# Designed miniproteins, single chains, continued (4): the designs that were tried, part 42

Each design is a single chain, and the fold is of that chain. pLDDT is the mean over its residues in the fold that is shown.

## One batch from the design tools (miniprotein)

Design m13436
Fold by ESMFold2-Fast:
Structure m13436 (fold): chain A 74 residues (1-74)
Amino acid sequence: SSVVDKLMADAEALYEQIKSTGNSSAIQQAEDALEQMRQVIEDIKQGKLKETIGLALLLAYHSEIYLVLKQLQK
């Protein structure tokens, strides 16, 4: 869906900003969250996960990546 596409694009943009800081632990945390987001999308496509539940999980992982970036900007 367009909402899923926007959440992934936003998360990837946040990840690029995190990478630019050079903080290895933050980069790893954001990479792990992005991998979880990709797995959620795959599970939705395979019918293993309801889209409504998947969207809630994608929002949670997106929020995690956002908070990682905000902690680096302190």
Scores: mean pLDDT 88

Design m13437
Fold by ESMFold2-Fast:
Structure m13437 (fold): chain A 65 residues (1-65)
Amino acid sequence: SDLHKKLLTGIATQLRGIGLIYDGELMLSQAKTEEERQKGLEMIQKGQELIKQGQAIFAEVDQQE
């Protein structure tokens, strides 16, 4: 159903976000240059945005009957 597809999309989007944050944090921990540090921070920001997008999809599902 439409609700089921939205639920799965929300889960997948949040998992992608978590993965990006993890990779970004790993990059920051190993960063030797300012460019590498900035790239890690950008990945964390993008991951946070994906988590918020997934949460918004979940909120839409919760508002549906």
Scores: mean pLDDT 84

Design m13438
Fold by ESMFold2-Fast:
Structure m13438 (fold): chain A 71 residues (1-71)
Amino acid sequence: MLSEEQREEALEYIYESLLNGESERKIIEWLKKKYGLSDEEARELIKEVKERYKEEIEKQERETVLQVLSQ
């Protein structure tokens, strides 16, 4: 079980990683390594971040895909 401080740190890392276009798998692997979370627990945190910041993350993901396809 994460402390409140560890939970907030994890949520911030997930948010920044998604904005940078990191794969969900890579984020899950980092969370498992850093905090000893299960795949299910890591996915739950990613889901919470996506729900809170859905519009901003969706915009950044679209821009990243468009930039890769435009090369």
Scores: mean pLDDT 73

Design m13439
Fold by ESMFold2-Fast:
Structure m13439 (fold): chain A 63 residues (1-63)
Amino acid sequence: SRAEELARIRERAIAGIREDPSPTVRRVVLHELAEAGVISRAQAEELLAIPDVEEVIEALEAL
């Protein structure tokens, strides 16, 4: 289902950020989530503004 696809994309994104918490990986991953429809573009920009990686991960887990 589409919901299962979006959940898998989200889990992969979280795993990617945990593996490489660099700003570059975070930006790429958040933009991919927005393109896939897991989050809005506005949400992606909001999350990119958060300096704490763990806070970003917690926000993604709460989706």
Scores: mean pLDDT 84

Design m13440
Fold by ESMFold2-Fast:
Structure m13440 (fold): chain A 71 residues (1-71)
Amino acid sequence: MYTKEDLKKLVPDISDEEAQMIINAQKMVLRMGKSEEEANKIAEKAIELYKKERREGIDFAELLEKAFKEV
């Protein structure tokens, strides 16, 4: 599972709130009975979408919803 420090290393401009939302998304995947590897995939997908969309006014919650749909 990615930590807040791991996320900030991968995306230096990510806010503390956005990093916490990704951590919460990973915890949600684990609570659904999925593996830690699948939890990591949610974080990786969220980071990918964040970088691709360059924060073009996207609500971060909508970005996480997209990550869940694409994993």
Scores: mean pLDDT 78

Design m13441
Fold by ESMFold2-Fast:
Structure m13441 (fold): chain A 84 residues (1-84)
Amino acid sequence: SLVERARREGLAAVPPLEAALSDADEAVRLAAVEALAELLLYSEDPETVERARRALERALSDASERVRLEAGIALGLYRIKQYL
């Protein structure tokens, strides 16, 4: 899965996931959001976290309501984690 790839590759997974957010298939964009959320919430690398955050912020403008919702949830969880 893209999530397992993100966990394994860290920063190296970010460019292909950023590209996947522009895919014509909603399922591919949803999988990319899920993988970017994994990096945002669980990566210890500041560059990986910052790039995943920016990619998910762009996904808030996606054509699909489901993609926008999933990106919003990931960013919301990240914001809460920063204030705890």
Scores: mean pLDDT 87

Design m13442
Fold by ESMFold2-Fast:
Structure m13442 (fold): chain A 97 residues (1-97)
Amino acid sequence: MMEEILKILRKLLEKLKVPESEIEKILEKVRDLLEGKELPLEELRELVETLGKALTKAKNEGLLTPEELRKLEELFGELVRRLAEKERELYGGKPIK
């Protein structure tokens, strides 16, 4: 599944005319997250924003099949969940001393 999702994401970013160097960085960050590696909060925020914008454009311009769109929406949901967990860990409640 991971390799298929990364291929769909690459296809979308190429259709959006994102520079190849930027596509490679985005795909590497997504791969790292899916492999269980932790991303810094700022990088995770940027990734969520980038994917959210790309998905919105894909829906509006019909750049993906319904099946490809669903797979990327599932990826987006996972990234949003990870971001929410990371923000909760850093800002959620006063630590018990």
Scores: mean pLDDT 78

Design m13443
Fold by ESMFold2-Fast:
Structure m13443 (fold): chain A 81 residues (1-81)
Amino acid sequence: EAKELVERIERAARERDLEGALEEIKRLTELAKKLPPKEATRVFLEAARAVHEALPEDDPVRQELLRELERGAKEVIEKHK
């Protein structure tokens, strides 16, 4: 379920495990492709919020994770339609 993936992304981000967090974002993107567009958008916004809570604003790891979430969201929206 998307909630579990968001929780795993937050955990990896808190551990500053960039590679692990990116892998969980990839899994979230794959799951989101199976969801309606509204739900897919909601889970990506929730994941972005989790990353914001896990890492300081000036952390380059946070910026990279947020960029990957944006990439995934765009990919899902484009493929869904």
Scores: mean pLDDT 80

Design m13444
Fold by ESMFold2-Fast:
Structure m13444 (fold): chain A 91 residues (1-91)
Amino acid sequence: MEKELEEKRRRLEELKAELAALIAELDARGLTPEDFYALTPPELLEEIRRESEELEERAEEIANLPELEQLEEQIRLGERQIEIARLLLEK
């Protein structure tokens, strides 16, 4: 079980590094927060808003989950953020 926690923590750190690199590339292209809203389809913005609200509602639930499950949820969020950042980099 400890080995699984170490593997998940490593994966989360890898995702954080990849997301940071993608954000740096968006910044280097001169994209502002306003550009994120303008370039993101309205349907996807509504999905992001809904998921953010769902996460806020589930914040206490997630905090009470075993550490392994908390890491799994964080990994899923990181993967989604990377996917969105990649979409914004495509033209």
Scores: mean pLDDT 69

Design m13445
Fold by ESMFold2-Fast:
Structure m13445 (fold): chain A 70 residues (1-70)
Amino acid sequence: TAARLVAEAELAKAEEALARVREAVAAGDEQRAIDIARESLGRDYASGEEALAALEAALRKAREAVAKYA
């Protein structure tokens, strides 16, 4: 199903972006975390913590979308 493939692709993107933001936050690179979240979600965040939380929320949403087709 096209909808399932789209949901799986969005999940893969969310997992990749979250992994990169977690690495940036762990390294203390707040600006990189913000930049990755801006590129992935299309909006600015005030902090690396806020960027991380936004991507964690995006991942949960993507998992829920995929679960609808399981």
Scores: mean pLDDT 81

Design m13446
Fold by ESMFold2-Fast:
Structure m13446 (fold): chain A 83 residues (1-83)
Amino acid sequence: PAPLRVELSTIKADLKDGDVLRLEIAEDGTVKLYDPETGELVAEAKASRPLRGVGAVVVKNGILTGRVSDGEQRAEVTGKVER
């Protein structure tokens, strides 16, 4: 079976390569990205498919990549960053 994959809508935030963000996806597909040190909301997005989960993403070359989990399933997450 292929791993679950979720694409995020374009994220409009001033993010740099190496930034790590905490990721939450709600049941309605609403995505929230937080600074893991401060807990500050950095950006909001939408998931390409319904999936609830929490995880982390890292920014590299203007692309967010990471994983989310609901405790049973894991999904790979990708998204594009624009300023």
Scores: mean pLDDT 80

Design m13447
Fold by ESMFold2-Fast:
Structure m13447 (fold): chain A 58 residues (1-58)
Amino acid sequence: PRYRVLEDVTIRAKREVVLRKGEVVTPAEVGRRLGIGVTTARTALADLEKAGKVERIS
């Protein structure tokens, strides 16, 4: 699935990553950028979707 970032979001895990408003990201991309697994990144994106900070677009 792909997610569109609705507002600038900072995510902290093994490293800190800023997702910029208007960016389109996948769980695999976020996992790679944060140094975490795809499953963990998918959960993080789902939590951000519930918070209204990203939207699922596919």
Scores: mean pLDDT 81

Design m13448
Fold by ESMFold2-Fast:
Structure m13448 (fold): chain A 100 residues (1-100)
Amino acid sequence: MELVAVKITVTGVKSDEEIQAIVDLAERVVKRLEEEYPGEVVSFWAERDEKDPNKIVITVLARSKEVAERLAKELVEEIQKRFPDAKVETKFVDPSELLK
């Protein structure tokens, strides 16, 4: 089964509380898309960067590029509204890059 992976990288977060707020935003966006596209979101997780404590990466696995793109777009918009000083970047990656 073909999977699509997208990484949303947020840089310039100032506190653990802001990291948690970004994770909570990601969970809400994923839940909403799971309701709109049942079974299309396979998994998601958030990782703090080991070298930069002010950087968080949200990774989403979806069954279609359309769902992955919509999820990434909504997450970027919500993060930018709440944290306008943060830098948000989106990258589509091969799912095999997530395993090693």
Scores: mean pLDDT 80

Design m13449
Fold by ESMFold2-Fast:
Structure m13449 (fold): chain A 86 residues (1-86)
Amino acid sequence: NDKATELVQKVAGEFGITDQALINKLAVHFKNAINRVKAGKETKEQLTKIMTLAVKEQLEDANVPKDKHEAASQAYVDAIVALAEE
């Protein structure tokens, strides 16, 4: 679980996101999504769809530049899918 928080913070740093509220909100989403997949209540396909939408929405709410939304959301989704596959 700490690993999910570390990944969220790492990606946030790579894209210049310093909003701690946004980072915490993303970390909670990551934790819940991984736990649901590992419990067999969610598929990896659903995880990817839900996380892509949640990340983009949160980036817009935090006024992150729109040109970074696609790259940042992809980086977050790739990181969380890799962690869920462990």
Scores: mean pLDDT 73

Design m13450
Fold by ESMFold2-Fast:
Structure m13450 (fold): chain A 94 residues (1-94)
Amino acid sequence: DLEKQLEEYRKKLKEYAEKHGEYELAEVLLQGTELVLDFLNGKKKGTLEIDGEKIEIEAESPEEAEKKVQELMLKYLIKKGIAPEVMEEKLKEL
C-alpha cells in the first residue's frame, strides 16, 4: 500500500505545482517520487537531476531513500524561493 500512497502523494504535489505555475518544480517532485518507487522495488542506488546537477542517492531501505529524497526536495524548494513552512506542513500530513 506504500506504493499507492506515494502515487497519490505524487499526484497531489503535481497538482499543487501546476496550480501555481511551477512546472519545473512538478517535474523535480515527480522524479523524486519515481526514485523512491525504484527503492521499493529493490534498488539500492539512484540518481536525481536538479538544475542540471546529478545527485546520487544510496540507501539500504525504501524508508531511508524517501527521507533523503524529501530532504533534497525541501532544499530545492528553498532555493527556488517557495515557502518551506507550507511544504513541510503538507509533507508531514502525507
Scores: mean pLDDT 68

Design m13451
Fold by ESMFold2-Fast:
Formats: sequence, structure tokens, C-alpha cells
Structure m13451 (fold): chain A 87 residues (1-87)
Amino acid sequence: DREEALAVAHLVDEDWAELLARLSPEQRALVREVEETLSEEEIEELIEEAKRLSEEGIRDGEKVKRGLAAAVVRGRRLAREAKAEVE
């Protein structure tokens, strides 16, 4: 949850990590949907678009919500890979 959001902070701005740490139930459902339906390339594109919108002060909207969900999925994958590497 929060640990996962902080892991994504290395890929995105600190403000993003704070948003990710406070996921709603609806946002958690989007995380599951994104993980199950989108390719890694589509996930990366959503993250980049949502990050750009967030930088412009846009914190709400479907694209930002989906991008936050995509960032969580990406962060989970990277966190799992990092844990496997550090053994």
C-alpha cells in the first residue's frame, strides 16, 4: 500500500507518491483492472500522460485515475523485482 506507493516515488514526483498512498476503493478496483487488462506498454503510456496532467494541476479525471492505477501496478512489479534481486 503505502510502501508500494513510495517505491513508485523513484519513478515519479513525490506528490504522486502521496496521491498513491491514499487510494480509494474505486481506485483499488482500477488497479486490479489495469493489471489484468493492459500491456506494460499501455501502462507506461498512462503513467506518463497522468503525470503530465498532474504537473499541470489536474488531479481528477479518468486519465489521472487510470494513470495512478497504472503507476501502482508498475510499482508493484518493480518492487517485487527489487526484492528478488537483493536477496
Scores: mean pLDDT 63

Design m13452
Fold by ESMFold2-Fast:
Structure m13452 (fold): chain A 57 residues (1-57)
Amino acid sequence: TAQLLQQAQQLLQETGELSRKSHELDKDRKGIMESADLGVEAIGNAVSAVSALREAA
């Protein structure tokens, strides 16, 4: 019983840590996707600005 209790407590802790890591990975993934989207938009805006400047020159 004591051994089973210890194992159950360890599994609970490991499950909690895994759940936390899973949530952090989801947040990191969303952050990376948002950063990539912003990067693509920024590059598009920069290309448009440069194109307008070169056409005006």
Scores: mean pLDDT 81

Design m13453
Fold by ESMFold2-Fast:
Structure m13453 (fold): chain A 68 residues (1-68)
Amino acid sequence: GAGEALAKAVKAAFTSGSTLKIETADGRVYEGSGHGAIGAAIAGMGDAIETGGTVKAEAGGEVYEGKI
């Protein structure tokens, strides 16, 4: 689900030292690195809950996708 995808993406961002980038089904994008990666994940999850649907998260060269 979306929570699993976001948790894996946050871990990948911290492990690789990369920026976490989240795209929601409505086309919004949230980005953050370090402490900001957690904030981006929270904002992306909130948007996904409000709009329903899929989140796509990118970190460390990997893509993680999930649905609410």
Scores: mean pLDDT 79

Design m13454
Fold by ESMFold2-Fast:
Structure m13454 (fold): chain A 77 residues (1-77)
Amino acid sequence: MSEEEFEAEVDLALIYMLLGMADVLERQGKYDEAIELYKEALKRANELKSKYPQYKEFVDNLIEEVKKRIEEAEKKK
């Protein structure tokens, strides 16, 4: 594992942590807090895609899913 690969894995882990926290908040009916975490995850995902183009396809799919979750959460509040 290179330092660059390790950094990409850490960034990806942080994104999934934010998504997991947002999911918990959404299940609790805390839609505004969940949306804030989804937006932070989107920001980090776009940064990851820019730094590591080899993950573009994977990250693009993740971004689409997160955008859909934000839209669904906004409809529920």
Scores: mean pLDDT 82

Design m13455
Fold by ESMFold2-Fast:
Structure m13455 (fold): chain A 84 residues (1-84)
Amino acid sequence: MQLSEIPQGSVIPAKEEDIEKYINSNKPSKVLTVYADSEEDLKKAYEIMKKYIEEGKIDKAVFFSKNAELVEKYQKELDELRKK
């Protein structure tokens, strides 16, 4: 997916360093959008987003990746965490 197709201002790369930098520099938006070029990056972003949802720093994570099935799986798991 191209960056031009993703909402601006809340979009960050699905890299651990970039996500941590964003969280440490500014309070995250209630909805944080990340993009991942690989399944490995998506998995790492999921683990970081899960932590921040559990800590109450974000309400929802939105993933953009070529692997739509993996995106759906991780988004469902994070949505279930938010409902608890």
Scores: mean pLDDT 65

Design m13456
Fold by ESMFold2-Fast:
Structure m13456 (fold): chain A 86 residues (1-86)
Amino acid sequence: DLVRERAVAALERLGGRLRRLGDDETADRLFQLARQIRENPSIEVVREALRLAEEVLARYGDRDPEVGRLAREAIRYLERLLEKLE
């Protein structure tokens, strides 16, 4: 599914940006959730990823425009994926 592939890619891009900023813990969690969605997407895992992306947006979005952009992209694809699973 293209939406799942895009959600995974968006989470991985967001994780990569956070790792470059030195937030390895959040980056590792984003990569873990991206892998879980790629291998076996569930409503619970997608909701967890959505919550984390929203937290990242709230924490970094105003300080780093690239994190803001990537987090909003991840949220958009995760919301679309969630709609398909519900």
Scores: mean pLDDT 89

Design m13457
Fold by ESMFold2-Fast:
Structure m13457 (fold): chain A 90 residues (1-90)
Amino acid sequence: MAEEELRRGSAVLRAIPPVADALEKAGVSPRTALRAAIGVAQIVADGGEAALEEAIEYAKELAEKDVSEEEAEKGAREAAEAALRVLKEE
């Protein structure tokens, strides 16, 4: 249904800013943070809590290009949790 697709799209858009902010706070560049945030928001919107691990791995792999592996893991976890928090508020 178009309405359900629009609602899901709106939730994803609402999740992107706090997810990108969490990654930027971890030291990830704004460009990489935005790219990772879009993917994380989509993964969490599609799979909910069950997709949290997938979202963390996705964000970590992108963040590792900009920051250390440990910083990437921390940032990815905070980003995925931020996405889940926003999407649960729907």
Scores: mean pLDDT 80

Design m13458
Fold by ESMFold2-Fast:
Structure m13458 (fold): chain A 76 residues (1-76)
Amino acid sequence: SVDEIVEKIKKAMEENKPINEYIPEFDEEVARKVAEYLGIPIEYISPNIVPLPRNADEETIRKVAEIIYEHIKKKE
């Protein structure tokens, strides 16, 4: 669910761990989609890090989680 992905994003950020430990389907393609959606420069993309500012609000984290959720659903 989207709410489960929100929790995983928050935990990865809080523990300063690669997002892939919580969401193994996270890759450069979804990182690019997130960066483009939020207007974040492409130089911040990584297959291991969600491109979110340190002080991202709850609404922003939820929007990112929705993008990741749709990516997981469509990925093999």
Scores: mean pLDDT 78

Design m13459
Fold by ESMFold2-Fast:
Structure m13459 (fold): chain A 72 residues (1-72)
Amino acid sequence: TLSEEEGLEYLKKALEALKAGDKEKAKRYLQMASQGVGAVAAAGGEALRQLEAGDEEKAIKNVESGIKAAEK
């Protein structure tokens, strides 16, 4: 299980990959974030689901919200 800090790092990497258009890298980082705990894991899992459903905008919004929530 990843710590909240480790999960937050993966969410930030996923956001960078999403903005760069690298969906495969983004999915990998979101998968790793979802193995953590708390709001970061929930955001990572939800964003991964949205990406797999083809909704990149919702995936980005979920990652941004998760980062903001984890940073308080």
Scores: mean pLDDT 80

Design m13460
Fold by ESMFold2-Fast:
Structure m13460 (fold): chain A 82 residues (1-82)
Amino acid sequence: KKAEIYKKIAEDIKKSADEAIANLTRVGDRRAQAVKDALPPEQAAAESARIRQQTQDNIDTLRKNADKAVEEYKKKAEELEK
């Protein structure tokens, strides 16, 4: 059933995106902590905030792209069921 295949692709995209987001969060947190350990407090605060914002922007972009792909494959599955 082609509709079933597209539903499975949508599920796999969502799972892969969730795993990638979790990894981006962990890497971003480690980078922000490394900056706090290496720099004076004022500079550390500014740089760690920048790193966290960049990480969040990357997560937001990835989630938007994944959500769009998931909706596209779900729509293809629905069209095949008609």
Scores: mean pLDDT 83

Design m13461
Fold by ESMFold2-Fast:
Structure m13461 (fold): chain A 75 residues (1-75)
Amino acid sequence: GPEQARRAIAEFEETARKLGLSPERASAISREAVDLLEAGHSQQEVAERLAKRFGLSPKDATALVTAVRRTMDVP
């Protein structure tokens, strides 16, 4: 429900904050990740593309994509 969605979003925001990302950059990353995941790309492919585009380590990109996917899977 809405509470679970807010929790998932908060977890993504916390992950982005720990990685030193601004809210604006975190928003751009989440939007790109959602668009690519909805287009049928795997989490691994999305993480690789975001790492290249935003200058993230593979580990950091994977953590962000995992958190974004969690926001999409909340009922």
Scores: mean pLDDT 81

Design m13462
Fold by ESMFold2-Fast:
Structure m13462 (fold): chain A 70 residues (1-70)
Amino acid sequence: DKFKGVNKEALKKEHPEIYEALEKVDLSKPFDPSASPLEQAIYNLLRAEKEGDAKAYLEASQRLLDLIRQ
């Protein structure tokens, strides 16, 4: 479940754009460079979390924060 550890209702209410991008992201498929920057950031974040890559997770988290604060 790509929403593991995430409160889906709170995310949908506070950041609907992130929730929509998270619904579109599928880790069973390869990275899509033509997806939105937000979808790309979420894909990288979820993949890093799944792989246990702390460095990639931190980088993706910072990128996601930059995108949602614009």
Scores: mean pLDDT 74

Design m13463
Fold by ESMFold2-Fast:
Structure m13463 (fold): chain A 61 residues (1-61)
Amino acid sequence: SDAALEALKAAAVAAGGSEADAEAARQNIRDSGGDTVTANGLAALARSGATGKQIAQLAGL
């Protein structure tokens, strides 16, 4: 959801991160049967400073 992505973006930017970590989060979401479209959105947040672990944790994984 958009609200969830905005919340993830805010928290991730504050903590910092990398695109590589976002890709790890993408795989975690996919492996748990998650939506690939949502994973791609989370990957975009990592390009602005989110880590994969932070994104996965905030996404409930």
Scores: mean pLDDT 53

Design m13464
Fold by ESMFold2-Fast:
Structure m13464 (fold): chain A 99 residues (1-99)
Amino acid sequence: MAEEMAARVDRERLVEEMAAWLVGLAAATSSKIRSLPPEEREELRERAFREALAAGRAAPDLVEAARAAVEAVERLVGEPVLSPETALAFASGIVLLDE
């Protein structure tokens, strides 16, 4: 149905925006990322974005997408970046904006 397809396209766009936001936040808050040379930092950010996007897309719903994206970023950074509560709050905000 057209409505179902539109909802899926919107979800994919929201997951992409969430992944970009999470990577940006990790780059801003992680001293490890900030201490990296510019080239290494950019490569890590690109990889983190791709991994977060892939993990988010594989998740069954938007809340699980937020959790999976956070886990993917934390695995690449090697340290905690966000609490699951922060990811859930962001996912909830996206759901509210979608309405």
Scores: mean pLDDT 69

Design m13465
Fold by ESMFold2-Fast:
Structure m13465 (fold): chain A 89 residues (1-89)
Amino acid sequence: SSEAARNTSNLLSTGGDPEKAREYALKTKLSPEQQRRVNELLERGDVGGVSRLLWEASRNKEGGPPLTEEQAERIGELAEQERRRREAL
C-alpha cells in the first residue's frame, strides 16, 4: 500500500505511464479523511494536489479503504494529461 501510493505519486509528478499509475492507484489505501480530500482534488483535476496527497498516504501506518476503480481511472487520466502537457513543452 505505502509503496503503491509512492509509485502513483511519482508517476503523476513526472508524467509517467498512465496505465501504471492506474494500476498502482488500485493498490493504494487512504484514510477516510484522505478519501474525502482526494475526491475534491480529482474533481478539480489538481495533478499536483493528488500527487502530494498520495505521497502523504505512503506514510499511513494503518490500512484504510482502497481507492475505487473510478478514482484509479481518474488518476490515470490525470497522469495522461500531465504526460501530454510535458511532451508539448
Scores: mean pLDDT 83

Design m13466
Fold by ESMFold2-Fast:
Structure m13466 (fold): chain A 57 residues (1-57)
Amino acid sequence: DLKKNLEAVAQAAREAGLTDLAEKIESLVKEGKYKEAWSLVKENADELTEAVARRRG
């Protein structure tokens, strides 16, 4: 389910300190813009991966 996957990514982004990205993803999901939200996740995939890996610092 794309919606659930996007909500999970937004939660992970918040926990990693990427609050602005998390809010943008959540806003797009609320508007039903799942393709745009998924594109945003893909565009920020490297940043998300790095932030999740290094959130301890």
Scores: mean pLDDT 78

Design m13467
Fold by ESMFold2-Fast:
Structure m13467 (fold): chain A 68 residues (1-68)
Amino acid sequence: TVAEILKALHAHGLTTVKLENLESILNDPSLRYLIDVFDKDRDGTLNPAELNLLINYLKHGTLPPKPN
C-alpha cells in the first residue's frame, strides 16, 4: 500500500516525504507505471531492490524504464 511505501521511505531517511506526495505521484497518469516497476513481484510488498529504485527517483528525479 501507499502507507507501507511511506513507512519504508521514512525508515531510509526520506522523512520529508508525505503521504500526499506519494499519492500525487501515484495518481499522475504519466507515473502510474512506477507501481508496476516498484512492485515487480506483484505481492504488494517492496523488496530492497524495488525500494532503492523509488529512493533514487525521489532523490535524483531519475525515472526507471517502463517494463516491457
Scores: mean pLDDT 62

Design m13468
Fold by ESMFold2-Fast:
Structure m13468 (fold): chain A 67 residues (1-67)
Amino acid sequence: SAVTERVREGLVKGVEANGGEADREQLAEGVRKYAGVSRGLAYAAAGEATKLGGGIATPEIAREAGS
């Protein structure tokens, strides 16, 4: 979906800004940004962040975003 693609694009830019490493704090910040819009966007962002984090579980990213 367009929402999922925009979320992934934002998270990818964060990873690139961090030297190509998927940083949990950066991914959590991305999820927090989308969580401010809606719960559905927060879940979509957590799912995309999990894929980018190469095995970082969605619940772990969601926990970081909630901190």
Scores: mean pLDDT 58

Design m13469
Fold by ESMFold2-Fast:
Structure m13469 (fold): chain A 64 residues (1-64)
Amino acid sequence: MKYLITASAPVPKTGPEDLGMKKGEKVVASDVEELNDTVLRFTLANGEKKLVPKSFIESIEELK
């Protein structure tokens, strides 16, 4: 399954596990996991796993 993730604000890349995004940028992930109440983990199409704070996410849409 695929998910389309849209950022509501710029997400800085501060470490190797962080997913950096621009405001309004869209990223496709094969998996989305809630690690805790503040952080999501995305598995990207290339198999990389990245962390994003939930507060920077506008929407997560399941792709058919």
Scores: mean pLDDT 78

Design m13470
Fold by ESMFold2-Fast:
Order: sequence, then C-alpha cells, then structure tokens
Structure m13470 (fold): chain A 58 residues (1-58)
Amino acid sequence: VAEAARAGIEEGERAILRLYLAGEISAEQAQALGKVLNDNADASPEERAAAVAAEYAK
C-alpha cells in the first residue's frame, strides 16, 4: 500500500480499496489509511508513502 501511496493519491485509494475487499484490513483501518493518504496529498511521494506505511503498521 505504501508503494501505491508513493505513486499518487488515486493509486493509494485503489490499493486501500483492494485490501479492504480482500478482507486484509477492516473498514476502520481502510478509513484511517484513506485519511492519512489524503492528509499527505501535498507532501512529497516519499513522505506520503512513509505516513501510509506507518499507519498500516499499527
């Protein structure tokens, strides 16, 4: 999911949705990841990827 977040917001959103539909994350985790992704929309690709990776590791 961090790799997709590095690529962009739309790629990150699609990756989060795929994880949720596959049952790998809960709806609560998907919402938290989506918030972190969008809160870092104006950040560098590396900073955005790092923020999403940190949230996913919780």
Scores: mean pLDDT 83

Design m13471
Fold by ESMFold2-Fast:
Structure m13471 (fold): chain A 74 residues (1-74)
Amino acid sequence: MTIEEARKAAEELVEYAESSTPEMKEEALNTAENILATLDSYEEEGASKEALEKAAEAGLKALEEVRKKIEEAK
């Protein structure tokens, strides 16, 4: 499920960034926390399944972009 995939990807990005620069660690943590907070907020407000899935897909793309930045910074 896209929501579960986004939550797992956020956790994995934070772990991946632990060996990176302090700046990349902060960006990864902030990005992951923002995505998790957005999903939690949508669930609490009773957002539609479509809205939750779109938020999760946007989150996955954001997580992938941060991961690419970390790889390029190595």
Scores: mean pLDDT 80

Design m13472
Fold by ESMFold2-Fast:
Structure m13472 (fold): chain A 62 residues (1-62)
Amino acid sequence: EEELKKTIAEIAALPDDSPEEVRMEKQEKLLEAARKANSPIAPFLEKVLAEKYGVPPRPPPP
């Protein structure tokens, strides 16, 4: 949990001028860490990131 919070803070600290590729890499690392930990917060993080950056949440695999 602490590690996830630090990663979230790092993403939030990224300047808006950063290239989208860097932001996407940070987001993917956060989501992968949450999913590997089988954390219930993973879908919540996807929603929060989508609202903040306007990126649509990834649909679950079939």
Scores: mean pLDDT 62

